# Designed miniproteins, single chains, continued (5): the designs that were tried, part 69

Each design is a single chain, and the fold is of that chain. pLDDT is the mean over its residues in the fold that is shown.

## One batch from the design tools (miniprotein)

Design m18390
Fold by ESMFold2-Fast:
Structure m18390 (fold): chain A 93 residues (1-93)
Amino acid sequence: MSEEELEREVNLAIGELIAAVMIANDRPVTQEEAIRLAKKAAGVVLSEEEAKQIAENFRYAAERQGVDPEAVEKAVLETAKKYLPIKRKEREA
């Protein structure tokens, strides 16, 4: 798959997941539910940069829904690191 195509699919999947939560619950999403969904969505993230971008998008959406944005952002980043092995050694100064 092309890198551009994958990036777009990842962003769409994250957006769809957030929208689905908002629609399906027809009420403010609980912090725990938001974290669970963020972890699931983060599993499709491919790179460290994409993980950060996606986490930021989740944080923004969580803030709008009144859930804890920091917890959601942390969950997304931690899940991305777990499912997508990020070689941080290559970036050491």
Scores: mean pLDDT 54

Design m18391
Fold by ESMFold2-Fast:
Structure m18391 (fold): chain A 83 residues (1-83)
Amino acid sequence: AMEKIEAYAKEIAELLAEYAGSEEGRKAAEAVAQEIINAAKTDPEKAKEALEKLVADAEANRDKYGELAERLAELARKIIEAI
């Protein structure tokens, strides 16, 4: 389960880093992935709630962020399923 969470969190980081287009943005994206992994380990119920909110926010803003929003929602749902 944790290996899958780490893999999906890494995919979120890579997706966000691509969107940011900068080295500092890439490091920030990697930090976000690590926060997801740590939250899943320390408080899985709160991690799930935060990820469900991320899915809702991504879906609500799909028209603004398009493919990025759809991929973020998909990856967040996969992490929720792995928790």
Scores: mean pLDDT 78

Design m18392
Fold by ESMFold2-Fast:
Structure m18392 (fold): chain A 101 residues (1-101)
Amino acid sequence: GGSFSLTFTNTADEPVIVTVTVTNHGDGAATLTLKDSKGKVLAEVEVAPGSSASVSAVAKPGETYTATVTASGAPGTFTVTITAKDFLGNVLASKSKEFTF
């Protein structure tokens, strides 16, 4: 097992909905945790082997959020996508990254 983190900063002058999606390509379970800039846990979900899970939170203007994936068990590959949308559903930003443990 292992862990990795990605950060998202809301550079808009309005609140946005940040959604983090993790796809677990491995055989072990993982936990996705989304935290604010002060380390407060906003959302947490288990990502089962071979599956995907998502968490969402409202991101305040100018604030940074951290998504952490903690893998348990066997080494594996994970795809993480962070998407920011306005409250009308318009995509403002999206990024994806792959991690292997």
Scores: mean pLDDT 83

Design m18393
Fold by ESMFold2-Fast:
Structure m18393 (fold): chain A 88 residues (1-88)
Amino acid sequence: DFEIPKEKAEELEKKLKEKLEKKNINMEELFEMMRSSDPEKLKKAVELLKEVKKILEEVMKELEFPEELQKAALEHVEKLIAALEERA
């Protein structure tokens, strides 16, 4: 079990939000697409999640997160992508 220090969690959230906004990725729209039964919306959600995964990996490396935590976070996103692809 690993707890992220509050300061690192806040910095992760700030940098992730900044990079997502820079690429015009709206997380609320993404979550709505992920909850949809529409295959076309699910396909778009998969594409957006792949971009979010790249940004997350970049931010976690910049903030020098432990490699084990980086791997766990990226594997979690990859499982979400796989689950959505099966539903599409």
Scores: mean pLDDT 78

Design m18394
Fold by ESMFold2-Fast:
Structure m18394 (fold): chain A 65 residues (1-65)
Amino acid sequence: SIFDIPAFQALPPARQNRLLGLALRGASPAEIARELGVSRGLASAAVRHVERELEETFRRMREAT
């Protein structure tokens, strides 16, 4: 997961929350990297993490109904 990435672990909690928040709002990896001054690889990892979490959440909701 993104929580296992050293570059993410090195960020202060407030920046970790902002990175995930931008990804959750649908910002592109390029926009996140520009806004926060993080690598495009870390920004892409955040987007993939959020997309996977949302997909799993919606899948469980569909299976529960």
Scores: mean pLDDT 80

Design m18395
Fold by ESMFold2-Fast:
Structure m18395 (fold): chain A 117 residues (1-117)
Amino acid sequence: SENLRTIALEDLSVIDGSLSIIESYLVENGLSSASVEELEASSASIAEALGDIERSLDSLDQIATVLDKSGALSTEEYIATKLTLTAIRQELSLPLSLERIASLRADVAALKSIFSS
């Protein structure tokens, strides 16, 4: 379970880094928001960052399920994790703005708190 918590924290760090890449792209191009489709078409680096977020979210979902089944995650922590991962995926289905990226970072911070306890 310690190893899985470490991997979860690494996955969350990948999401934070990928959000920073997308944020920099929006700022540098003077964009108030961009759809995921526009971002994927913009550059290989941005497409890779979006792919890294998706893979990390899938990894976190699997880790949460394994930790729950092994009793290493409380029922409350498991429910909070699943709800937060769902919220992140819903936010990512909308056009990304600096405000939405800040909201996503808050959700990532909440998950870091769960996996670091």
Scores: mean pLDDT 89

Design m18396
Fold by ESMFold2-Fast:
Structure m18396 (fold): chain A 61 residues (1-61)
Amino acid sequence: GATVETPPGGNFLSGDEEANNAKVREQVQRVLDELLAAGRITEEQRQAQLAQHQAGLDALA
């Protein structure tokens, strides 16, 4: 049966904006994960970079 619950992600309502933000976030996360795995950055630096990226996204909202 059809579920009439609140949409879990809302991506269907703002596809381009949400999809672009999600892609950029995934790209940044992947690059940071690769740098961490290679021992080029610390986990602290990775978390700081992810926090800065999230703050940038919040500033665009």
Scores: mean pLDDT 69

Design m18397
Fold by ESMFold2-Fast:
Structure m18397 (fold): chain A 75 residues (1-75)
Amino acid sequence: QLARLEAIQEAALAAVAAGEPAPSREELRALLREAARLQGGEPDDALIDAAIAELDDAQRTAAATALRLALEERR
């Protein structure tokens, strides 16, 4: 729902604003692999690496926060 997307967006922005440390590359890969598996897809390391390479530290923090919330929702 829209409200849940807004809550995820707000949490991601709050983590960036709070100066939360950027996740390790390994942690971000693990989150993206888990998200791919929950979508019923095979994790593609090349696509995951390409996605991570495009992110700065703030974007990596935001992405990790958003992924953790999305994964928590599906548990």
Scores: mean pLDDT 75

Design m18398
Fold by ESMFold2-Fast:
Structure m18398 (fold): chain A 103 residues (1-103)
Amino acid sequence: SAAQRQYQQIVNSMSRIQRQMMARTIADTVSRMSPDMRALLRDFRADFGPDFANAFIMYIDRQGINDVAAVRAAIADWRSMDPTQRYQRMIQILQDFIATYDA
């Protein structure tokens, strides 16, 4: 879809430092998760794949989501979306992240 192509173009345009900062943010966020939160994330990743799981982790971090009930509610919200809406949310998350590291 057009949204999938736009997402891939954004990912391909990211600098090495932006990619490193993204990987660090993902790792740091996961390290702060409880085992129950990590189990929910594993199931989300199994259903939607690593790109959506990584975007979801960044979303959790930016929203300040830090408990299992809020993670479950966020997963339900993302699951209620059609594929185009999910790609649009991923695009927004990436654009917001990139803007944080553009000086």
Scores: mean pLDDT 86

Design m18399
Fold by ESMFold2-Fast:
Structure m18399 (fold): chain A 77 residues (1-77)
Amino acid sequence: SDMMESILRRNTEGAILAAKEGDETALRATLVILREFAKSGYKSLTADSARRIAEAAKEAGLDELAEEFEKLAEEAS
């Protein structure tokens, strides 16, 4: 679990930086990765990551991506 938490944390940090830089391609790639983690049973960790990324996307004005990450967080929780 500690290893999976580390992997999700690194992906979350990278996605937050991508949001600040307006890198929608990187955010969409992260969304796909997090959906697979949720399907693999890492639901609570995925939900936490998705909420943090959604907040960063909202702050950057990427409203559609923020909504997609919020929806993933709700579905994964």
Scores: mean pLDDT 85

Design m18400
Fold by ESMFold2-Fast:
Parts: sequence; structure tokens; C-alpha cells
Structure m18400 (fold): chain A 62 residues (1-62)
Amino acid sequence: SEEVNELIQKAKELADKLPLVKRGALEGISLAIEYEKNGDFERALELAKKLVESLEKAIKAQ
């Protein structure tokens, strides 16, 4: 899904700005990619959205 791929890319960019949470963010990104590969686009999209929201919140807290 293009939307899932765009959110994954955004999450990667946000994670690069957050060294303390980058490992957890990358694990979440890997899981979202695995859901997409398995055809579970609904879970992939939900997880990718939650990752972006969480990382954006963490950026604002800095």
C-alpha cells in the first residue's frame, strides 16, 4: 500500500531524530512491513499511523 509505505518512510525519518527510542521505532517499522508483506494492510496501516503519531509527540516533547 502506498499510504503504508509513506507512513513507514515518515516514521524512519522521525526515528532518526530520536536516538533514545530509535531501536523500538525500528522494531515497530519492521513489524508494519511484515504485516504489509503478509497482506494484512489494515494492521500495517494502523501500526504505521500509531508509530508516526507517537514519534511526532516525542519530537514535540524535546
Scores: mean pLDDT 83

Design m18401
Fold by ESMFold2-Fast:
Structure m18401 (fold): chain A 66 residues (1-66)
Amino acid sequence: MDAEPTTEKQKKALKEMTERLTKLKQAGKLSSAEQFRLAKELMEKYGLSPDEALVVLSNALRKVRE
């Protein structure tokens, strides 16, 4: 709950990031390179700052690894 996405754009990016990371994990293709690629793509798509993208990525990875 602490350090969760706080803006609407972060919440939308979190949902998409979680779905994409879950698909990569199921395909056995979840790597640091793919994680950074998705973070960059969502920064461009949703207008996230680097700090916002990091919050989204960390929260999505937590959900995927549960």
Scores: mean pLDDT 77

Design m18402
Fold by ESMFold2-Fast:
Structure m18402 (fold): chain A 100 residues (1-100)
Amino acid sequence: SHLDELSARAEALLLELQRLKDELLAEQTMEAVDRFIAAVRELAARNADDPALLRVLAHALGEIRELVEQEMEDEEVKAYLVAGLTEIERELRARLAALA
């Protein structure tokens, strides 16, 4: 069904995002942040015409922000990641508004 297909796509997106988050938290470097932000932008671009999946991505990025504040030890790397996440969140909100 359409709902089952959407659910499966959302699960695949979240699993890919979780893998990217785990790689980021394992390294905790500026370079790892750049790779993470680029990969998240690619995920958003692949789903640019799917508002349901973009909402799933936006929600999951909010959860990642909370985890980063708790688990990331380097304050400069944390600040750099938070700045990148804030930019992505703005981009996602603008895209979702354009699809409304």
Scores: mean pLDDT 86

Design m18403
Fold by ESMFold2-Fast:
Structure m18403 (fold): chain A 83 residues (1-83)
Amino acid sequence: SVLGRVQHYLFQAGSSNIEQQIQIFEEMAQLLKESSDPYAQAAGEKIAELVQQARESTDRNKQLELLDEVQRIAQEVIDHLRR
């Protein structure tokens, strides 16, 4: 299920460095963009934009801020899919 896969990506990200988190969240964004749920699709688009900004950033603090926002959006997707 999309719910289970998003939860698994968040779990993997928790033990990962910044570059690994970027790769994990790129995969998560692609999964969400392929979802039939319009909310999940829109979240996937936003996550893809934030992850691209993190990849392009040379500032570690900015990368962490962007990746924290990705985690927040992913949690909102989990909450939506549970309703």
Scores: mean pLDDT 89

Design m18404
Fold by ESMFold2-Fast:
Structure m18404 (fold): chain A 95 residues (1-95)
Amino acid sequence: MVEELLKELERLTEEAVELSLKAAEGDEKAKEEALKLIERIREIAEKLIELGEEERVLEILAKALRRLAAHFGVATDAQLEAQVAAARARLEAAR
């Protein structure tokens, strides 16, 4: 059961990432499908957390959620680029 839910979570997060790319191109249907997948991902993650698999759930979701956040406007590409540029400048200044 747990391993089946983890595999399903991995599959759904990858599918949601692919749909987010299409949504960024203006595909409204892909955006709606991605949002539905996020709801399904949440349900599976909640079940896994109840089973004590919090760390494995966070590991799987981390990569996909960053990309989904960028495409769904939680964080824009411009905001992420600004954060990367600021971090790079800080590292060079510390040198």
Scores: mean pLDDT 70

Design m18405
Fold by ESMFold2-Fast:
Structure m18405 (fold): chain A 97 residues (1-97)
Amino acid sequence: SSHQLTLQLIALGLRLIGINFDIERFGVDDAIAQEIVDIAQQVKALQQQQPTNPLFPSILKLLQENYELMKRQAPDNPLLAELEALLQELQALLESV
């Protein structure tokens, strides 16, 4: 349902805010990098279910902010390429509505 999807997006957004604080304080480890990618994959699945939900631009912004922090602190992390590709797909899905 629309309500359940909105609650899932709110939960993912709050986790991304928490990850942002963790990265600034502790840096990027493999677990945090994988969690950001996992969240991006979940957001993509939810956006394909309900592309017009007004939270997607805000969630994409939070993902982009975490990507930029990860790129600065762990530029050699192999998950950066996967996350960049996911962000491009999410932006394309957002622009297709």
Scores: mean pLDDT 88

Design m18406
Fold by ESMFold2-Fast:
Formats: structure tokens, C-alpha cells, sequence
Structure m18406 (fold): chain A 94 residues (1-94)
């Protein structure tokens, strides 16, 4: 579907961002988010189900980041994660 193509493109962009990341743990977590989206599409999950899965993964990632990153690094990552969630929500609303 068109939604599946947009989700796979988003997953690709998140994976490219993970590959550019110099913090190994942040890179790993971004890679896992990309995989979560890809696996959801491959398993035939609805966009809403993929959104729910990604929201849970993002919440866990944010909790980890708040404990381990500087406030500035956390703020940048949190904004990036919110942008990823906003894109999935836009796909779900089409």
C-alpha cells in the first residue's frame, strides 16, 4: 500500500540517521526503531498498530536518554523522536 511505502521510507531515513550517529547506544536504539517499523510493515500490521509499537519504543528510549544523555543531547533526540512519531501519525490520518 502507499502507507506501507511511506513507512518503509521513514524506516530507511531512521536507519541512515542511526548509521550517522556517533553515540553507539543512541545508534543502536535508532536502529531498533527502524527495525520496529520495517517488521511491522512486513508482518502486515496496521499503521495504528505500528504507531502504538513505535510510541512504546520511543517512550522507553526517552526514559533511557533522560538518565544517560546531557540535557542538550536529550532535547535534540526527543525532538527527533517526536518528529518520527508525527510522521507516522500523518500517515495514519490519510
Amino acid sequence: SHADEELLELAREVRERAEAETDRTVALQLGLLSQEIEDGVRQGKSVEEILADVERAVAAFRSWAAAHLSPEAYARLAAELDETLARIREIAER
Scores: mean pLDDT 89

Design m18407
Fold by ESMFold2-Fast:
Parts: sequence; C-alpha cells; structure tokens
Structure m18407 (fold): chain A 67 residues (1-67)
Amino acid sequence: IDLSALTDDQLAAAAVELHRRAGVDPEFALRVIEEAKENGWSVSEIARRLGVSPATVTAALRAGLEV
C-alpha cells in the first residue's frame, strides 16, 4: 500500500478503522500513519508503532481508500 497516494480524509478514515478493529486511540493512530506517510514507513513499522498486526494496518488502510 502506497501511503503517499492517500488523501488526508483517507488517512483519518484509516485511523478511525484502527480504533474500531483494534482499540487504538484514533488521534495516536492518525499521528503514526501521518508520520509513516512523511517518512516512508512500511506497514510492518506502522504495526510495530501501534502495537497491532500488519494485517490489521493493511485492512484499516484499505478501508480508508473507500472514502
């Protein structure tokens, strides 16, 4: 998944989905994925930072694309 292709609204939707799926604080999730977009972090690095599985991050980012 190419984070640089995601809009701000899509990143916000992904953060909400991370909260729904894994109970991650949505403001914390949004900051981590925004930093990931800026720094080119992998899905595995995002997952490590959030304390969730890479599959959860991938599912949340895919849900964000639907916005």
Scores: mean pLDDT 82

Design m18408
Fold by ESMFold2-Fast:
Structure m18408 (fold): chain A 80 residues (1-80)
Amino acid sequence: ELIDKAIELFKKAIEEVEKNPTRARIYAAEAGNLLIKAYPEKREEVVKMINEIFKAIDAGDYEKAKELLQKMIEYAKSLK
């Protein structure tokens, strides 16, 4: 459901981050919002993780951004 949709969006963010970092940023934000909707009590943790992803994207560190996105996918799976 919401978690599976969030995981799919994080995977799309990984695909887009080098060719369209703005789109990757949007996918990561959408996925984060879905996780917060599913688990509002995890809002602070999710926001912190998403901000680290944004920081890496904005710095042009796409390798780090992909690593953080992959960690976010694993985090989302742990909530299932």
Scores: mean pLDDT 87

Design m18409
Fold by ESMFold2-Fast:
Structure m18409 (fold): chain A 94 residues (1-94)
Amino acid sequence: MLSLEELGLLAAIELQEILNALKKHNAPEEDIKRVEELLREVVDLIVRGEITKEQLLEILEEAREIVEKSNLPEEVKQKLLETIDRLIELVKKA
C-alpha cells in the first residue's frame, strides 16, 4: 500500500492537473485560486512531514466539489472526478 507521503504527492499531481484544466477552460478566478491554495497546503504538509489521512481527505473532497460544480467539459470533468474518487478510496484504506 502507498504511504501517506506518496498519496500526498499523487494528490498534489492531481491538484496540478485540476488547476491546468480550470485555467485552460477559463474557470472563475476564485476556483483557480482555491485549487492553488489546496495545492500549496498539500505541498506544505508533505515538506513538514505533517500529512495526515484526515487533512488529505478534506483537501481531496474540497477539490472534488470544485470540479463537480465547475463548467469544465463533461469528459474532462469525469476524468478528474474518477481520479479524485480513486485517490479518496486509497487514502481511506491507508
Scores: mean pLDDT 88

Design m18410
Fold by ESMFold2-Fast:
Structure m18410 (fold): chain A 67 residues (1-67)
Amino acid sequence: SRSGGQAAAGGAGGAASAGAEEAAKMWRLTVDRSGPEGARAGERVAEAAAKGKDGKEASQLASNEAA
């Protein structure tokens, strides 16, 4: 797949995506201690971000679940 490069990093979604990625990363590290269940929670956060949610919302979901 050579012909891609279609809005991989968007101006409007760029910053939000960065936040979502960092949130998913930290969430994955934190939930890793829980094992498979933690991994699932991390995937849910990542999927919420992929569904077009702002990184802020994804981060809040992760924090709320951790709390």
Scores: mean pLDDT 56

Design m18411
Fold by ESMFold2-Fast:
Structure m18411 (fold): chain A 62 residues (1-62)
Amino acid sequence: QVEYDIQLALGIIRAVLAEKAGDYEEALKTLRDSLEFAQKAGAPEEDIERLKERIEEVEKKM
């Protein structure tokens, strides 16, 4: 549980930093990796939907 929360948080932080740097490809890859991790870990549907929304937002900026 704690390991899951830490890994998810780190993935989101990496994506935010990449997006701020203008590296949308890296941000998108990081978010997709985080989504796969969340799905395999049995994350709440709310967390999965947030990751999907962030992916869509980054794709729109590319």
Scores: mean pLDDT 78

Design m18412
Fold by ESMFold2-Fast:
Structure m18412 (fold): chain A 69 residues (1-69)
Amino acid sequence: SNLADAQRIADAGTPAAKQALEAMSGPPATDEERGRKNTAIAKAAYDAIKAFEQAELERLLGRPVPPPP
C-alpha cells in the first residue's frame, strides 16, 4: 500500500517520505479535505521517491551526485 511504501522510504531517512506518512494519518472530514490530502500525499510521495533515488545513487557511487535540473 502507499502507506507501507511511504514508511519504507521514511525508514531511509528522507524528510519528504516522513511528510507523506504524516499526510496519510487520519480520515478526512470532507470531500474537499480528501482532495487536498490526496494531492499533498501524491506530491510528498513523488518528492520522497526522487530523494530516495538520489540517495541510493550516491550510496552506489560512494560520492555525492548533483541532482538533475
Scores: mean pLDDT 66

Design m18413
Fold by ESMFold2-Fast:
Structure m18413 (fold): chain A 87 residues (1-87)
Amino acid sequence: SIELSDEEKVEFLKEELKKLAKELEEKYKLGVEIKEEPGVISVTLTTPEGISTTVRFALVEDPLAFERENAAAEREAAEKIAEELEK
């Protein structure tokens, strides 16, 4: 198995945020901006009325949050494969 570096984890999170941003822009007409800072990813959402809010993801304070999420996804995939092999 390939272990992801912190840099690779940041790239993966960015890809997921870009997918979410596209959905929010299409469905809710929100402006979405993703800003990278060392150890932090900031997402700014702007309504059509010009109201902005910013959500910050601190990567260095809880790096295990991403690991837990990735491990859960891998476990779910493994269970799916095991279920198909048992048939």
Scores: mean pLDDT 68

Design m18414
Fold by ESMFold2-Fast:
Structure m18414 (fold): chain A 74 residues (1-74)
Amino acid sequence: EVKEELLRKADELDAQAQQLAAQNTPENRRKALQLGIESGLLRIIVGVADLAMTKSKVPEEEAEKWMEKVAEKL
């Protein structure tokens, strides 16, 4: 659930970035980049948690707690 929420937020940020990029001004391109970076960071957080669960056998409950804590600090 936490993973799905973070990925939905990332998709939302990507959509907003695409709309801003379409406006094709230097300011809107800069804002689009910032949203893209935030989206990328959310996807990295989810990816790290997935690797910890699948490769290091970290319990899902611990991985979800970590994802929530780290995402709140963005």
Scores: mean pLDDT 84

Design m18415
Fold by ESMFold2-Fast:
Structure m18415 (fold): chain A 99 residues (1-99)
Amino acid sequence: DLKKLLQQAVEALESGDIEKAVKYLKKAAELAKETPATKEQLELLEKALELAVKLGSKEALEAILEATMAMLKSAPEDLELINRLIGLILRTIGELQNF
């Protein structure tokens, strides 16, 4: 369940457990290749990005980028969802340039 993995990643980031968050994000990226992206999953990734930025974690940012790119590949024909996924990718790349 992709949503559950993303929820677990967010919870791990909220507790400062970067290693656990990266593990869940990598599992989410694998499932995202096979599962159409949803708005709820995107909102969880947006929340994960804010937390990863706050924690200053390059590893979490890289894992979020991987998961977001995987969701873009499997995205339905929804222009709002596609535009938000592209925006999230660009923001994550921008944050990674600070390392």
Scores: mean pLDDT 86

Design m18416
Fold by ESMFold2-Fast:
Structure m18416 (fold): chain A 84 residues (1-84)
Amino acid sequence: DEMLRLAEEIVELVGEDGKTLTLEQAAEVISRVSGLSRKQALEIAKSVDTNGDGTLSAEELAEALQMAGATVEQVRKYLEELKK
């Protein structure tokens, strides 16, 4: 799954532990990729945080990006900007 692979790379680059993002980090990623407001992105991030632990795995981030209407192309573009 291309979306999951891209989400894994984002988590490795942005996450403190390389395995999870905080809700705030996930909201920023979702907002930047999809163009949604940070408030809308945060609500999406919270909706996929099924454990309520305040963090998103790569799989949960992939689900959040799909819910936000993000395309694989938009996520790839965001990743290239992160690497600069």
Scores: mean pLDDT 82

Design m18417
Fold by ESMFold2-Fast:
Structure m18417 (fold): chain A 62 residues (1-62)
Amino acid sequence: SALVEEAERLGAEGIELLRQGRLEEGQRKAMSGVLLALEAGDDALAARIGAEARRVAQEVKG
């Protein structure tokens, strides 16, 4: 669905911002991807975006 495609795009952009050290902006965008995935009924995508965002944020902080 269009919502799933947009959720994937937002998640990927958020994770890339996190990799760049833009923690606040990256977390906001990744969470937008999670929320949109949940709205689309794709719980697996929401879980993947959330897990990847947490992992990348921890790596950037360490």
Scores: mean pLDDT 87

Design m18418
Fold by ESMFold2-Fast:
Structure m18418 (fold): chain A 64 residues (1-64)
Amino acid sequence: MITGEQIGKLMKVLKKLGIKLGETPDEKQLEEIMKETGLSKAQINAILSLSPEEADRLGVRAHL
């Protein structure tokens, strides 16, 4: 399971790359995220597919 530290790194990398929650990163962006977080492509896609639902409930997507 993904750790809180990995989630923190993921959010920082997404902000650095200008990727919004609910967006699908391209292959180069995925490579950068993988290097910074240690997550696989499947794990990154799983987080991004779940994050929009949580972001909508929390109002975060409107500000990201």
Scores: mean pLDDT 67

Design m18419
Fold by ESMFold2-Fast:
Structure m18419 (fold): chain A 96 residues (1-96)
Amino acid sequence: SAALARQQELVRRLFAAAEATFGEKVDVENSALSARAMEALERLARAAEEAIRAGASIEEIEALIVEEGRRLGVEAVGEALAEYVRELLTAYEKAK
């Protein structure tokens, strides 16, 4: 329950960052992000995946996501995704 509540909070922050960045209010009924927000998230996710496969540290992955978000003009989305990815990777390392 605590892990689920934490995951929901991180997802909520990511949605809030997307709404603030794109000026689009996510409809809770359809729970869809705009196509523009989804494209930005997919690009950031691909950059993170490539860094993970290359053996980058958690700190390097976080910094890369934040910088890519800034480069794309979606800094708040990049920062929220970096926080989410950092927490997931940290939890994964502790589970080893």
Scores: mean pLDDT 72

Design m18420
Fold by ESMFold2-Fast:
Structure m18420 (fold): chain A 85 residues (1-85)
Amino acid sequence: LEALREFLQKYAPELLEKLLEIVEGLKSGTIEPSVEIAELLYLLLLAAVVLEDEETVKELTKLLKYISEKVELPEHIKKTLELLL
């Protein structure tokens, strides 16, 4: 989560607190995985790819893989994960 924290501090500081709360909640089980959260993380993943932040791409890919074990992800997210794993 350190790379994601640094990425958000640099590119989206206004969203840092809320997005880290969501990610930490997913890891602790206090927030239920959902397709909507997966789409949000997918948009951040695409931004990290465009900005060439390899460590943030790895962290977001692992989080999306975790969500995929709990909920059925849209095909566009599944295809992207296959390319990055």
Scores: mean pLDDT 82

Design m18421
Fold by ESMFold2-Fast:
Structure m18421 (fold): chain A 87 residues (1-87)
Amino acid sequence: MKQLEAIKRAREVGKRLRELAEKATSPEVQQLLRFASNAAVAGAVDPVLAEKAIEYAEKARTLDPSLQEELDRVIEELRKIKEIVES
């Protein structure tokens, strides 16, 4: 079922975002990534929250260029989760 796939992907993305928060040296970036992680998990059943996760990750990406490559991958996966939830 599409919902089960979205839930599994969202949990993996949430875990990735929490790991990135631990690597971030800026308290602002750490907070944004924690917000993104929480929104990503909830985004498995709510596309508005999936969009919020993308917004938080994009802000973190702008503030910490060292995480840009990993955050680009996370944002791409969040967009796929949103697409599954909207279908």
Scores: mean pLDDT 84

Design m18422
Fold by ESMFold2-Fast:
Structure m18422 (fold): chain A 100 residues (1-100)
Amino acid sequence: MPSPKEVLLEKLKELKELLEEARERHADDAEVQARIDEALELIEKFEKAVEEGDLETAKEYYLKLGDVLYQLFGKFPQELAERVVEILAEISRAFKELEE
């Protein structure tokens, strides 16, 4: 079985791909584009902290990422928002297992 760290990094890659799809779907909305860019930067920082074993820094970026994604949920169509929530739930579960 993949380790919790491998699962977490894989789900973060899936989230990045979904946010790139969201960027294309919202190409005409500069505010949504800026928030997606912010979320992608936070994912990169979260991935790096996880890879380096810095779980305290990883938790800070995870919480910031959640705040940015929450702001985006009201802007996304329902099907896209539901996909983000599903992946974020899997990320949360894998990160909890990594902290244990």
Scores: mean pLDDT 83

Design m18423
Fold by ESMFold2-Fast:
Structure m18423 (fold): chain A 110 residues (1-110)
Amino acid sequence: MEEEKKEIEEQRKALRDALAAHYRDVLGLSPEEAQKRADEFLKEAEKMSIETLRKKADEYRQKADELYAQAKTASGPEGERLRRQAELASMEAAFYEGVIELKEREKKIE
C-alpha cells in the first residue's frame, strides 16, 4: 500500500516531466512555461472520467494513424509536416493513457 503510493507518485512525476519535455522540445516553450502547461494538462485530465480519457486517447491515436497514412503519400516538406503532426497526436494519446494508468492504480489503493 505505502510502497504503491510512492510508485504512483513517481509515475505522476515522470508523466509531468515527460509532458514538460514534450512542450519544450516540440512547442519551443521555456522550462517554466512547459512545466505550467504540463501541470494544466494534468489538472484537466485528472478531472476527467476514465471513459472520457479513453475516448480522448483513442481519438488522438486515430488522428495519428490518419496523419501517418497521409505522410506516406505526401512528398518533401508536406510529408515531414504531416509526420510531425502525427508524432504530436501519438504523444497526446500516450499522455492520456498515462493518466488512465494513474487513476486505475489510485482506485486499487483508494
Scores: mean pLDDT 80

